# Designs tried in a protein design run: designed miniproteins, single chains. Part 69

Each design is a single chain, and the fold is of that chain. pLDDT is the mean over its residues in the fold that is shown.

## One batch from the design tools (miniprotein)

Design m2377
Fold by ESMFold2-Fast:
Structure m2377 (fold): chain A 105 residues (1-105)
Amino acid sequence: LKEEAEKYRQEADEALEKGDFVTAANLYRKAADLVFEYYKEQGKPLEGAREAARILREMADRLEKAGHTDLANQLRGAAVTYEAEGLLAEGMPPEEVFEHARKLA
């Protein structure tokens, strides 16, 4: 999982450099998901959620600077979703998770 996540991140960076922004965004999403799954397998879903969100926001900033605001916003939305899922996995009540996500959106 971790090795596969790194591979997708490298492929995403290559796609971004080539100007294939849609492919880059999709590969960043795959890398983030694999990072989240890796940490979940280690019993650390909140840490995995934070790492996935960090990756997606970093890549969203790069896409926005390249003029692709819609793709950037899609990655930022995915980041909020991972953070919410991580909080739920740690046992935070759904009501508190929704309030937390609302403040980040």
Scores: mean pLDDT 80

Design m2378
Fold by ESMFold2-Fast:
Structure m2378 (fold): chain A 71 residues (1-71)
Amino acid sequence: SAVDIFTTLLGASPGACAEGALPAQVVNLVQDLCIAIKAQDQNAAFRAAQALKEKYPAYHCKAIEYIKANC
Protein backbone atom coordinates (compact mmCIF):
# COMPACT_ATOMS: atom_id res chain seq x y z
CA SER A 1 0.00 0.00 0.00
CA ALA A 2 1.01 3.66 -0.27
CA VAL A 3 1.15 3.80 3.55
CA ASP A 4 3.66 0.90 3.55
CA ILE A 5 5.78 2.55 0.81
CA PHE A 6 6.05 5.90 2.63
CA THR A 7 6.54 4.42 6.12
CA THR A 8 9.38 2.28 4.67
CA LEU A 9 10.92 5.38 3.04
CA LEU A 10 10.78 7.34 6.33
CA GLY A 11 12.03 4.33 8.35
CA ALA A 12 15.25 4.32 6.31
CA SER A 13 16.30 7.58 8.07
CA PRO A 14 19.52 7.12 10.10
CA GLY A 15 20.04 7.90 13.78
CA ALA A 16 18.04 7.90 16.99
CA CYS A 17 14.35 8.84 17.10
CA ALA A 18 13.26 12.00 18.93
CA GLU A 19 10.73 11.43 21.74
CA GLY A 20 7.79 13.54 22.83
CA ALA A 21 5.24 15.53 20.82
CA LEU A 22 5.69 16.20 17.09
CA PRO A 23 6.53 19.84 16.25
CA ALA A 24 3.78 21.71 14.34
CA GLN A 25 5.84 21.84 11.12
CA VAL A 26 6.27 18.02 11.22
CA VAL A 27 2.54 17.49 11.94
CA ASN A 28 1.70 19.72 8.94
CA LEU A 29 3.98 17.69 6.62
CA VAL A 30 2.60 14.36 7.88
CA GLN A 31 -0.98 15.65 7.38
CA ASP A 32 -0.06 16.80 3.83
CA LEU A 33 1.35 13.31 3.18
CA CYS A 34 -1.85 11.63 4.49
CA ILE A 35 -4.07 13.94 2.39
CA ALA A 36 -1.95 13.17 -0.70
CA ILE A 37 -2.07 9.39 -0.04
CA LYS A 38 -5.89 9.49 0.32
CA ALA A 39 -6.17 11.64 -2.84
CA GLN A 40 -3.82 9.22 -4.70
CA ASP A 41 -1.59 12.22 -5.54
CA GLN A 42 1.75 10.41 -5.79
CA ASN A 43 3.76 13.57 -6.61
CA ALA A 44 2.41 15.50 -3.59
CA ALA A 45 2.88 12.45 -1.33
CA PHE A 46 6.50 11.97 -2.46
CA ARG A 47 7.24 15.70 -1.96
CA ALA A 48 5.89 15.64 1.62
CA ALA A 49 7.70 12.38 2.47
CA GLN A 50 10.97 13.72 1.02
CA ALA A 51 10.65 16.95 3.05
CA LEU A 52 10.08 14.88 6.23
CA LYS A 53 13.08 12.65 5.47
CA GLU A 54 15.47 15.51 4.55
CA LYS A 55 14.45 18.25 7.04
CA TYR A 56 13.13 16.25 10.04
CA PRO A 57 14.92 12.84 10.06
CA ALA A 58 14.98 12.78 13.90
CA TYR A 59 11.15 12.53 13.92
CA HIS A 60 10.92 9.51 11.57
CA CYS A 61 9.61 7.08 14.25
CA LYS A 62 6.88 9.49 15.43
CA ALA A 63 5.99 10.36 11.81
CA ILE A 64 5.59 6.62 11.03
CA GLU A 65 3.36 6.16 14.13
CA TYR A 66 1.18 9.09 13.03
CA ILE A 67 0.89 7.79 9.44
CA LYS A 68 -0.08 4.27 10.60
CA ALA A 69 -2.73 5.73 12.94
CA ASN A 70 -4.14 8.47 10.64
CA CYS A 71 -3.58 7.38 7.01
Scores: mean pLDDT 79

Design m2379
Fold by ESMFold2-Fast:
Structure m2379 (fold): chain A 86 residues (1-86)
Amino acid sequence: MKALERAVEEVRAEVEREGPPNSLENRREYLRRTLRLARELAEREKDELSLEMVRLAEEALENPGLAEEEQLAFEERLEEARRRAE
């Protein structure tokens, strides 16, 4: 996940310079910028793991309804895994 790491570091440096986002819209914009940079770096470096994570995060960010459905399915899978461990 080298591409994702670099994107996070660049956005972190920008936040340190400009100050942290103070609203949900500003936070979403910072996330969009991080994901866009991470995707570009992942495509250039052929970092498949970063690319997959960025793709899923971009879909969740641009479609909150889909993100809620995916989050619910993920939570159900976690509960099923916990039940199997018992």
Scores: mean pLDDT 63

Design m2380
Fold by ESMFold2-Fast:
Structure m2380 (fold): chain A 80 residues (1-80)
Amino acid sequence: SEREELIQRAEELIKEAEKMYEKAKDVNPFLAEQIKELIDKLREFLEKMRRGEITVEEARYFIDLFEESLKQIKEELEKL
């Protein structure tokens, strides 16, 4: 079930990124573009996880990286 937990984490990250995109869209187009690129990468990654093309160890590593990226973007949005 570790794979299912990681899939759920990836889905939660996509939802969070989508919320951030809506907040950034009309206020900071540059950040909105970065968020959109991140969403696209997360969606592709999620599909690969669902297909079993990524190991659990690799999935954990990439999810941690995506979480860090979202944290950085969120901080940038809050400093507007």
Scores: mean pLDDT 84

Design m2381
Fold by ESMFold2-Fast:
Structure m2381 (fold): chain A 73 residues (1-73)
Amino acid sequence: MSAEEFQEKLTELAKILSPEELRVVTLLARNPEMTDEEIAKALGISVGTVRRLKQRIEERTGKSVEEIAAELA
């Protein structure tokens, strides 16, 4: 996808996701192979917090975090 399409989709997500939820999605869009443990380390949060943020993203969007990240990539 183009950088312009990425920014446009990211802006739409920023209307419904918190800044921390948006950080998780952005990391997975750039690094789709990242585990919950790797995301937790990258963001300086617990694995439990990563899992909770993923759950909130899925509740807000109706899609898996991995699907949203793939749409951004």
Scores: mean pLDDT 79

Design m2382
Fold by ESMFold2-Fast:
Structure m2382 (fold): chain A 106 residues (1-106)
Amino acid sequence: EEEERKERLKKAIEQIARGVAAVDVESTLNKLGLKDLGKEVAEMLRAGASLEEIEAFVRQKLADDPELAEEVIKIVRDAWERGRATAIAFLSAVYGLPEEEFEEAL
């Protein structure tokens, strides 16, 4: 019962976080002139790709500019953390439960 509840909460948080992070990354990279890369990374986020898979993809695409690759990876990681925070706040508001309850499910 408790384990099933934690799994459902984790999946709900992940689904919302991925959607929010995808929009955030695409918008941020578009402003930096990296529109095509932003679109590809956003599609990977929505498709359920891991952060490690996304990081490997970014490093491969920007192999000629390792400093830019690390900046983009930081943007993706920061967007993921904001997405998780947004998902927790949204679910907390919708269900009328403290944010701490959703953080404990992670």
Scores: mean pLDDT 83

Design m2383
Fold by ESMFold2-Fast:
Structure m2383 (fold): chain A 64 residues (1-64)
Amino acid sequence: MTKEEAIKAAEESLKKALEYARKGDIVNASNFATAAALLYASAGENEKGIEAIRKVDEVVKETE
């Protein structure tokens, strides 16, 4: 897997995490957010991984 492939996969996972978070599906939102963070980390983009988790958490807080 190239760094670009990992970043693209992370972005797709983050998109799904946000969709689930907006639906109130916390379990799937958390799973996809974790996948996005791990993929960003594998690409050397740890800061983006942390930001992805933060964005999903904010949507979850708004839905609760």
Scores: mean pLDDT 81

Design m2384
Fold by ESMFold2-Fast:
Structure m2384 (fold): chain A 97 residues (1-97)
Amino acid sequence: EDEEKTRIGISKVWLEVGKVEAETRKAIADGKANGPETAEQGLKRVEELAKKAIDLAEQYVKESKNREKVQQSLDLAKKRLDEFIEEARKAYEEIKA
């Protein structure tokens, strides 16, 4: 029962990670098409969505009886979010140059 709630919480976090991935791809594409100002706005959107995903993940860690399992999933999610932010930032730097 608690494991089911933990799985649902983890799934919601990974859904938000998927939204950040989609926004990252859109931000890079829009930036390449419209230039550095658009790329900067896209990076800010990626960072905002990533923060929301992290906040949600930390909430599930706090509420979970299986904190270690949720924490492991959170660490993986944070790593993926950092990778998306870095990819968007790298694209912004290349567009700005």
Scores: mean pLDDT 81

Design m2385
Fold by ESMFold2-Fast:
Formats: structure tokens, C-alpha cells, sequence
Structure m2385 (fold): chain A 118 residues (1-118)
């Protein structure tokens, strides 16, 4: 399931709404899994998604990183990389951000990410 979700997400990388839903489902399945390979696929997929030009997808990657980080599956360096990629994506594509990701929601996610990194 997780490998199939990761493949489906990569195929739909240019569709922000589908990619966001698939990423959320992949994170949920990874949290339920006890398989190290499933968790690695989820982490790799989140890191890939954090480089998306879509702020919606980057937001979902941040949320996923925070959830997996609670299980100590993400190192502080990996969490910092996702947060940095998100900031770059938002800076480069403000038009996407204005329509689908509120400034307040994004600030809350960034605050949680910063707290987790410390």
C-alpha cells in the first residue's frame, strides 16, 4: 500500500489537490505501520514533496514531517530541510499560497516545526 501510494503521488505531482490527499493518506499509513521500509518510503516521499512548487503540497509535507517526527522517524536535520524547502516554495509562489494556504495556518505549522527542531 505505501509503495503504491508513493508511486501514485509521484504520478500526480503536478496536481496539487490529488498530491495533497495522497501525501496525507501515505503519512497516515506510515504512522500505522511497524515496517521500517514503509517509514523510509514515507520519509523519502515527504522530502521529495517538500520541493514541490505548490504551497498546498509543501504544507502537507510539513504536517506529515511533524507527525512522523513524533515517532522519532525524522532527524532534526530532515525536519529542518522540509521547513526550509517549504519557506523557499512559498517565497517563489505567493499566488498559490494566497488562494489555498492561509498565512495563519502556515505560521502555526512553522511554529510547531521550529519547536520540534529544538
Amino acid sequence: MIKELAEELRKNAKDPEKASKLLEELVKKALESKDEKDKKIAIDTILDASNSPSPIVVKKALEGAMKLGKLEDLSPEQTAKVVSAALVAIANNPDYRSKKVSQEELQKIMDEASKKMS
Scores: mean pLDDT 66

Design m2386
Fold by ESMFold2-Fast:
Order: structure tokens, then sequence, then C-alpha cells
Structure m2386 (fold): chain A 80 residues (1-80)
């Protein structure tokens, strides 16, 4: 459980950093994406807190998998 939580927090921090980079972009589409990612990060942080309160390890694992996919997609969009 703790390893999954640490991984989720690591991905959330990386997504937040990428969103800040997107918000600094001169491209309005990238700035809009940055705003969406920040909203997703906030929602995911609340979900993580709820799953931890419920001691739902499977939900935390699924959240980590979703966050890893989102991070991959955001990195691909920023690079291209």
Amino acid sequence: MEELVERAREILAELEALAEELLASSDPKLRELGEIILMQVESARRALEAYLAANDEEAVKELVESLEELLREVKELVER
C-alpha cells in the first residue's frame, strides 16, 4: 500500500509540474490543457485520500495505473 501511495504522489507532483509548464506556454491550447491537468490532479488527490481512508488498496492501484497513463499522454503531447 505505502509504495502505491508514494508512486501516486510522485506522479501527481510530476503532472502538476508539467501543467505549470503548459500554463506558461504561448499556445492557448496548451494553456487550456494545463488547466485541465491541474483539475485532474486535484480530483486524483481527493480520490487518493478517500481510498486511503477506506483502506482500498485495489482502488489506489487502479488510480496509479490511470495516473501513469495520463502522465504518458501529457508527456507525448508536450513533446509533439
Scores: mean pLDDT 84

Design m2387
Fold by ESMFold2-Fast:
Structure m2387 (fold): chain A 83 residues (1-83)
Amino acid sequence: DAARIAELRATAELALENARRGAELYEEGKRTGDPILYTAGALLLIGGGYTARLALEQLRRLGEDSPAAREAIRIAEEHGLFV
């Protein structure tokens, strides 16, 4: 299970990166009125949040936690994109 835990933690870290980048693009799209940045940001936020939720659920079943996954979910939900 050590390899699986490492894989899930790496997935959670990637999900956090996607949520952060998504938030930046989403807010830039809102600020500039650019529909491409807004849409790309929303998709990265949604994808990051869902991936983080799935990774966190699997990690918790293995007795582990992920601050990265919780942060990714929080970022997505803070921007009104429920995951």
Scores: mean pLDDT 88

Design m2388
Fold by ESMFold2-Fast:
Structure m2388 (fold): chain A 83 residues (1-83)
Amino acid sequence: ERAIELAAEAYALVEELHVEKLKDNPRPQTPEQAREQARRDLEAGKVTPERIVETALKRAKDMGAPEEVIERLEQLLEEVRKL
């Protein structure tokens, strides 16, 4: 459960960043919707929590996310790996 929550938070952070940079996104996903989708996929075993956080971190870096967002994602990755 905790690993799923950490991965969902990482996913939501990247979706939030995407919406902030692309205000013209025709169907922006809210952080809550992003968390719920990630949680469902993780519970269904479609992807591992660590993989989601790694992907989120890579996307954030590729998008030139603020250092604060990158640091938070790196922290989430460390926490997921400890579980």
Scores: mean pLDDT 67

Design m2389
Fold by ESMFold2-Fast:
Structure m2389 (fold): chain A 62 residues (1-62)
Amino acid sequence: SQSLVVTVVVPQGPGESPQQTADRARAEAEARVAELGATVQDLDVRTLNDGSVRATALAVRP
C-alpha cells in the first residue's frame, strides 16, 4: 500500500459563501484522490485568511 497526500486550494467564487467554497474544495480533493485510484483516509478542510479554502486529503492506494 502507498500513502499519499493530495492538497487543493480553491479561491472563493463571486457570491459564494464560505460554506460553498469549502464544499467545492472538498469535492475537488475527493475527485483528485479518485483519479489517482486511491481511497481517502482523512480529509482536512480549512478556510484561509483570504477567503480561499485548502482541502488536504490523506489517501491510500493498493
Scores: mean pLDDT 87

Design m2390
Fold by ESMFold2-Fast:
Structure m2390 (fold): chain A 57 residues (1-57)
Amino acid sequence: GSATKEEILEMIKKSIDEALTELKVKKEDLIKKFLEGAKDLGMDKEIVEEVLKYIEE
């Protein structure tokens, strides 16, 4: 089924937490990869901004 914007945000945040804590990816590398992927997927700018704030906080 189609995911809501909130469900998409929660899935992305969970993946970010796993990358930072379990996989020990650096924040700068994660931000770069996320921005490249978001651009390629045409991701909503509100979702992009919220994810970036989450990574940086």
Scores: mean pLDDT 76

Design m2391
Fold by ESMFold2-Fast:
Structure m2391 (fold): chain A 85 residues (1-85)
Amino acid sequence: KVEEALKHVEQAVKAIRAGDLDTAREHLLGARALFRQALIEDPSPYVEEALRHVDEALRAVVAGDRDRAIKHAEQSIEALKKALE
């Protein structure tokens, strides 16, 4: 589930860079749902951090702030990589 969430965030970054904010939003929402489920099954501070960054990336996408969206999506990816170590 965490690996699937990571793929969603990576696809969101790709979509943001392409200017496809609708696709980015869909992938961020998918990642958010997977993070919430992962936290119910096994609470992790890294997954909690990744979820906070996905929520900030979603707000940035809605605001049209691509730079902030990319920054937070990438920070979510870094937190998830630590969860997988």
Scores: mean pLDDT 84

Design m2392
Fold by ESMFold2-Fast:
Structure m2392 (fold): chain A 85 residues (1-85)
Amino acid sequence: RKEVLKARAESGHPASILGAVEELLNGGKEVKPLTTLDPAEIRARAAELREKSKDPEIQKIFDALVAGDVERAAKLLLEYIEKLE
């Protein structure tokens, strides 16, 4: 499971990273990735999910996605996954 989440973070695709963080918010249950490649929709979804999260580490990842900083979002997600195990 952790290996799959890391692979999604390392993909560099904002929709894939968003889906991995959304999966973590749902208690590790697999979430289908967004089908849209529209950066505005990805950022809007990240902002929405950020407000639903009570974990400040996860909120930082969504902040990076909202800012369009995919590299930072991937790095923060990888750091978060390492801390979970």
Scores: mean pLDDT 71

Design m2393
Fold by ESMFold2-Fast:
Structure m2393 (fold): chain A 60 residues (1-60)
Amino acid sequence: SLYEENRREVRLAARALGLSLTDEQIDALAKEIVEKYGKPLSELTPEEAREFVERLRALA
């Protein structure tokens, strides 16, 4: 599912950036991305990807 795919991608992105996020934060963010963009993380525009990275850093 799109939600499961984004959950995996959020977890990988957080780890790649060296950020410590809980499973609950990852699940919530994955749901937020599905609701906000309606597409996989890999299909985000450069602008949307920057917003996503800012959101990740704000949670850490």
Scores: mean pLDDT 82

Design m2394
Fold by ESMFold2-Fast:
Structure m2394 (fold): chain A 90 residues (1-90)
Amino acid sequence: SEYLRKAIEHLDRGIESLRRGDYQSAMEHLELAIKYLEEAKKVSPETELIDRAIFLTRAGLSSAQLGDGESGIEFAEGGKRLAEEALRRL
């Protein structure tokens, strides 16, 4: 799925931004990742994995909004792992 690949790309960029302390860039990339995950869910049989990826990515976004980079990274990495698993099952 092109949408899953785009979501993973933005998750990677969001995680890198969090590691650099660039919370504004991180939030922008995590919001784009959520958008692409929602589009992927509409056309994928792996709805449960994608829903869990959305949930964790939203938690990562919330952590970034609160200035909690450590939690933001952990949640975003979790979302990425589930999105990669959904992509492997296609």
Scores: mean pLDDT 90

Design m2395
Fold by ESMFold2-Fast:
Structure m2395 (fold): chain A 79 residues (1-79)
Amino acid sequence: SEETEKKIDEIEKEFLVRVTEVLEDESLSAEEKLARIRELIDEYAKRMLELAPDKEEHIKKAAESALAWAEEQIARLEA
């Protein structure tokens, strides 16, 4: 439904803001940033699954892509 798609978009935008806050936190090590982002991915994937349980495979792939993206961002910051 359009309402579900809107809620998913809002969750994705909130997720990006929270991940960015972790990436910009100079008090955290690369390992600590990755651990916190993994927790955020799990939290937001769970929220999306509650809204769209029929999209479990797509949500899993999105979570894997988000983790890979975050690992790349952390590597660039440590370079």
Scores: mean pLDDT 84

Design m2396
Fold by ESMFold2-Fast:
Structure m2396 (fold): chain A 79 residues (1-79)
Amino acid sequence: SEKTARLVGHVIRIVGLQLEGRVSPEVFEEVMKGLKAINEGKYDEAIKHFEKAKQLAREQGDTDAAEEVEAMIKLVKEM
């Protein structure tokens, strides 16, 4: 419950960044794929998508998005 609430908080912040044009569509797509994997109970698949999103965000200079995705990876690893 608490971990799910924290994950939702990071998702809301990433959506906010995307709406402000501060995160690329490619990064956002990988985050959405990771969330779909979580919903399906596929935590290893979710981590792979989030790691790709983090890598893409860093390469594109989207530091805020990369930090939010890193926090999500840490939360999923504890699930």
Scores: mean pLDDT 85

Design m2397
Fold by ESMFold2-Fast:
Structure m2397 (fold): chain A 70 residues (1-70)
Amino acid sequence: SLEDYKEEEIEKLRKAMERIKKSDLPEEVKQKIIEIIENTIEKIKKAETREEMDRLLEEAQRQIVRIVTS
């Protein structure tokens, strides 16, 4: 179901956030990535379709890659 998909993806994002907090990345980079993840979780909670969720996840991935490759 869409609800199960939301729960799975939010759990993955929360685990990713904890990995970022424990990483050796600069603190400013960690904060930017954490903000993207937190904003994405809130948007996923409001998503009405799997297609919208997939777009939100792809956008978050693009933003994170941009930050870490800067």
Scores: mean pLDDT 88

Design m2398
Fold by ESMFold2-Fast:
Structure m2398 (fold): chain A 65 residues (1-65)
Amino acid sequence: SALNGKTVTLTNLSAEEAVEALKKIAEESGAVSIASLRALSDTTVEVVLENAEGGKTTVIATVQP
């Protein structure tokens, strides 16, 4: 996957836009599981997606307050 080992940063999103973007990134990365999910702040979350080969894609999403 082109997203293997990459960090995708998403900013200035609504909650709905963040969910849609994460779904698309998960499909493009070939994600089969979530390796970790961390709240970095009240508006920012880090999601690490793992594919079947153990490759990871990190998504940092910041939503509008």
Scores: mean pLDDT 81

Design m2399
Fold by ESMFold2-Fast:
Structure m2399 (fold): chain A 81 residues (1-81)
Amino acid sequence: SEKDKEILKVLDELRNATSEEEIIAHLQRLVELLNKLKPGEISDETIEKIEKTLQEVAERLSDKHLPLLDEIRKKIFELKE
C-alpha cells in the first residue's frame, strides 16, 4: 500500500543515516506517519521491518533518546491490536 511505501522509505533513510541528529529527525518523521495510521493499515511485514530497524538504530543512540524509541514501540503495539 501507499502507507507501507512511505514507512519503508523512512526506514531506508534511518538505515542510511550517519549521525544521531539524522536518526532523530527520521524517527520523528516515523512517529508522524504512525500517528496517522489505524490498525490494519500497514502489513505485518512492514511492522517487523520497523521493529528490526529500531533495534539496529538503538545501538547508535544515547540513552536520552530511548523514550522516543519506546513511544514508537507503543504505537506499533496499538497498530497490531
Scores: mean pLDDT 82

Design m2400
Fold by ESMFold2-Fast:
Structure m2400 (fold): chain A 74 residues (1-74)
Amino acid sequence: MEVEKKVKEEMEEARKLLGVEASEEQIAAVRARIEREGVAATLAAISADPDPATQLAAAEVIAELMLEKYREAE
């Protein structure tokens, strides 16, 4: 649970510093793209998009996927 807490704390700090919030729709769109095209292709597309909200949504989805992998490994 330490990794989950650390990730949440860092995401909260990033939101405070940037003043940006990722919507549930943006997060869902990033998840769908990762599921369809993979992480590398999705990151390449996002790196071409200067929107900080889209970048934050991508970071949140990647953090969630990493936490899910840790839960599966136990």
Scores: mean pLDDT 67

Design m2401
Fold by ESMFold2-Fast:
Structure m2401 (fold): chain A 61 residues (1-61)
Amino acid sequence: SERQARIDAIFKLVKKALDEGKLTNEEAAEIVREIVDNYPDLSVEEFKKRAEELIEKKKAE
C-alpha cells in the first residue's frame, strides 16, 4: 500500500542516518513517531523531505 511505502521510505532514511552516526536510537524513534502521527497523508517524497528536515534539526542541536 502507499501508506506502507511511505513508512518503509522513512525507516530507510532514518536507518541510514543511524548507521552514519547522525542520530541516536531515541532520536530516530522520535522522528518516525512525529512524521507518522502528524503527517499520515503525505506522499513518499514529502515524508522523505520531513524526515531529512528533522534529522538536520537534531544534528544542529
Scores: mean pLDDT 72

Design m2402
Fold by ESMFold2-Fast:
Structure m2402 (fold): chain A 82 residues (1-82)
Amino acid sequence: VAELLKRMSEALEKQAEETGNEKLKEASRLFRKAAEAAAKGDSKKAAEYILQAGKILAELVKDDPETKKAVLEAAKALAEAA
């Protein structure tokens, strides 16, 4: 679980660098914190960070096709890594 969350963070960070989207960078940081919490066995804290990151991503893709594409690319990279 922690390894998967770390990979999600890395994929989103790459998309944030390519698009310059600060909110994608914030979502990446939240998944990184979730990975650290999961590695420590703090499932509740990990879930809180995942929920916060998910809310940011949901708002970003609502009215921005470019951000939606970036999120989809990150999800594809994660799926290929799994």
Scores: mean pLDDT 72

Design m2403
Fold by ESMFold2-Fast:
Structure m2403 (fold): chain A 88 residues (1-88)
Amino acid sequence: DQRERLKKLGLEKFYEGAYLLGEAVLTGDEAFPQTEEALLGKKLALEGMRLLREALPSSEWDKAYREAAEAAFRAIKEREEEEAKKLA
């Protein structure tokens, strides 16, 4: 119950953080990694990791991080393709 809620919240926060960091990179802002998006992304990713470590046994941490990161990478790639279409 509580562990399942923490796991879900942790995955959501880690994904959101990774996504925001990727978007900040794509923006090409010279202030990176000091941009508001990059700082928020790092905060959310760290909060997500903390929640996942609290919710899951250590044997499952790497898999949870990897799966969430892979999902974020796919979303970033899709976002990059949409931005490229707008410029074309």
Scores: mean pLDDT 78

Design m2404
Fold by ESMFold2-Fast:
Structure m2404 (fold): chain A 66 residues (1-66)
Amino acid sequence: SLEEIAKRTAEAIIEAAKNKDYVSVLAGARELEELGLPEYGQRIRDAARAKNYEEVIKVAEEVKKL
């Protein structure tokens, strides 16, 4: 389902953020946009550009709870 794919994408973003893997965080944000969650993708990109990986994890956890 779309929800399962979004959850998997969010889990990948969380792991990338824990490793401060900027490129993988941005790739995950783009995947969320392609899944129809552009607001969440934008929030993750903005947080990552600010080097705020705690906020990246917080936003990705919100996606997992959709």
Scores: mean pLDDT 89

Design m2405
Fold by ESMFold2-Fast:
Structure m2405 (fold): chain A 61 residues (1-61)
Amino acid sequence: SSLEAKKEEILALADKARDPSQSEEERQAAEKRMKELLGSLPSAEMDEAIQLLAERDKALK
């Protein structure tokens, strides 16, 4: 579904935004696109994506 595709893209963009092998410009662009996609999701899907991102952030700390 389009919502599932957006969630997959958000997770891929989050991975790119924190990837030290990417340039600063690429990481910033990924972060911006991720935030845009999060804002385009229905509340339930946005909450799910935020939870997944928070879980990944905790794992990397």
Scores: mean pLDDT 79

Design m2406
Fold by ESMFold2-Fast:
Structure m2406 (fold): chain A 93 residues (1-93)
Amino acid sequence: MKEKADLAAKTALENLRKTAELAEKAGDKQLAQEAREAMRLVEEALKNPEAREALGKATELVQKALAYAEAGDFKKARQEVKEAKEILKKGLE
């Protein structure tokens, strides 16, 4: 549903923004960059109806990434963001 996809995208973008901010404060430039790239892919997925399932899955991974970043586990946060990026890229093919 459009409303659910819009909500998922907004949630994912906000969680990625917070993850990037935490990464920048911790000096994890790689995680900050990965989060910014994932934000772009979320915006592209929102425009593509075929990517809605991928967007839903990526939103769950992004929530895990934020939880890991808040716990200071930036390595696991990076793994979750990279997995979300991969899912979004495949959904956009």
Scores: mean pLDDT 83

Design m2407
Fold by ESMFold2-Fast:
Structure m2407 (fold): chain A 100 residues (1-100)
Amino acid sequence: MPPLSPEERKERILAALEAQKERVAAELGDTPLGRELQALLDEAIAALEADTPEGLARLREVLRRVQELTGSAPFGSREHEVLTLVAALLAEAVRFLEER
């Protein structure tokens, strides 16, 4: 496959973050965790769109918070599964901004 351009890669990560926000709303609903994750995903989307050093720092803090939430969730729970997927995607977004 030809490599994706930086612009195409950014668009794919943004689309994946928005898809995860929809998943959080569907699976966790209006729970306290669901509300916090939706807010964190909104911050991550805004930070990635800004594509600034300040945005990278914000993305790292969002990732750190999601990792803390993941560590607090019971293993094998739906919450743990959702948090693990969100953390992986946020780590990809951080790597993208670090490479750019």
Scores: mean pLDDT 83

Design m2408
Fold by ESMFold2-Fast:
Structure m2408 (fold): chain A 87 residues (1-87)
Amino acid sequence: EAREFFEKLVKDQEALKNIRKAYEALEKGDAETAKSYLQKALDIVPSELYERALKLIEEGKFDEALKLMKEHREQTEKNKQEALDKL
């Protein structure tokens, strides 16, 4: 269980690195690079939120995709912090 918990944290961090790169690419208007990094995040962690972000980019809804990725990244970092911190 402790090992599974740690493994999940590692995978979440790897996914977040790809989400961060996707966000940066999309901020620069590079939708293809952003989609590539989102796909890598999905390959690490199968997430409906990542699938939704990818679909938003494919639909040209870049601002909505950026907001979703930023909110998800912030939430995942918070969840990690709370999991690592004691009460």
Scores: mean pLDDT 76

Design m2409
Fold by ESMFold2-Fast:
Structure m2409 (fold): chain A 63 residues (1-63)
Amino acid sequence: SVEELAERIKAAVEKHGMTLSDEEIRELAEKILEGKVDKSTLNFLLRLGVITEEEYEELRKKL
């Protein structure tokens, strides 16, 4: 689960010309699954296509 989300994040940031370290990507994936990210980060991930609208709504309700 964390590994699959980290892979999706890495692919999306590379596609959009951004650079994040593997450790930063892994930490972000863990925080997302734990519900420890803020609204701005969730909006960013939605815009990159890392998460779906359905996932976004579910995660926001748990914050």
Scores: mean pLDDT 77

Design m2410
Fold by ESMFold2-Fast:
Order: sequence, then C-alpha cells, then structure tokens
Structure m2410 (fold): chain A 82 residues (1-82)
Amino acid sequence: MELEERILELEIRLALVRAAIAILRLEGDDDAAAELQALADEAQRLIEEARRLMDTDPERAARLLDEAEALLDEAIARFRAI
C-alpha cells in the first residue's frame, strides 16, 4: 500500500474515534472520553510526523503509521468495552 493511501485510511479511522469521543461526552462519560482523546491526539501526532517523513524516510514513516494504527485499535477496543 502507498504511504499516502495508508495515511488517508488512518485519518478516516481517527475521525471515527473522534466521533466516539463526542458520543461519550454527550452521554456524560467524561473519563472514558478523556482516555480516548489521549489516544486520538497521540495517533494524530504520529500521522502528522509520518506525513512529514514519507518522502525522506519512508521506512520510518511506515513504523510511525504502525504505532498510530495500534493506538486507534486500542481506542476502538476501549470504546467497545464501555
């Protein structure tokens, strides 16, 4: 998969996690929302760093996207456990 396509997929997944955070805040589950927000913010940081590195260090960019994917998967798992 091209790195740009992978970034787009992770940005879509991040948007879904942010929607889940909004739902939790509307339900008054502020603690769960804060936990997902921390994971989402770190994933966004990693995606942004990967985007900066994709032309100069594509191997490092791919590893950062692997980390972002793991964080988003954790956020989804935590949301399902609520």
Scores: mean pLDDT 87

Design m2411
Fold by ESMFold2-Fast:
Structure m2411 (fold): chain A 68 residues (1-68)
Amino acid sequence: SPLVAEIDRLLAELERLATKLPPAMRQLVADHIAGLRARVAAAKSDEELEWVLGLARTILEQVRRLLA
């Protein structure tokens, strides 16, 4: 699925950036990534995957802002 591939790409980038955060913040981001992966696995429609994609983009943007 192109949507799953794009989500996986964003979550991999988020994991990479999270390594630059303090341990406590890194753990919170890791928990969010695990939750998003679980939602992808449970998704029954492309609409649900689009929603997860939007959440992944939002979290990635917030982490980028913290590292700016």
Scores: mean pLDDT 88

Design m2412
Fold by ESMFold2-Fast:
Structure m2412 (fold): chain A 97 residues (1-97)
Amino acid sequence: MEELVKKAEEEIKKLAENINDPEAAEELQKLLEELLERGAYEEALRLQIRLVEEVLKVTDDPEQIADMEAYLARLRAALADIEAFAARMEAQRAAVA
């Protein structure tokens, strides 16, 4: 799991330097799909958030910016829901112990 996240972060760094790198984009997509298959939803969401943030820095089209900001908001909401659930489960364990 950790090695998949590290590889995905390396591909995001490549895209930050060259956003039109098709090989980095394809490899990142494969890594994200593998993370999702392994149930690493939180890690996959964090990586997608970082990718959208990097794309936003180099995008000049107002319609694409609006679409990406809406997508980013959805990703951040999903991550917050997962984090809230994890925190609730940990608090429940502490209350029983």
Scores: mean pLDDT 78

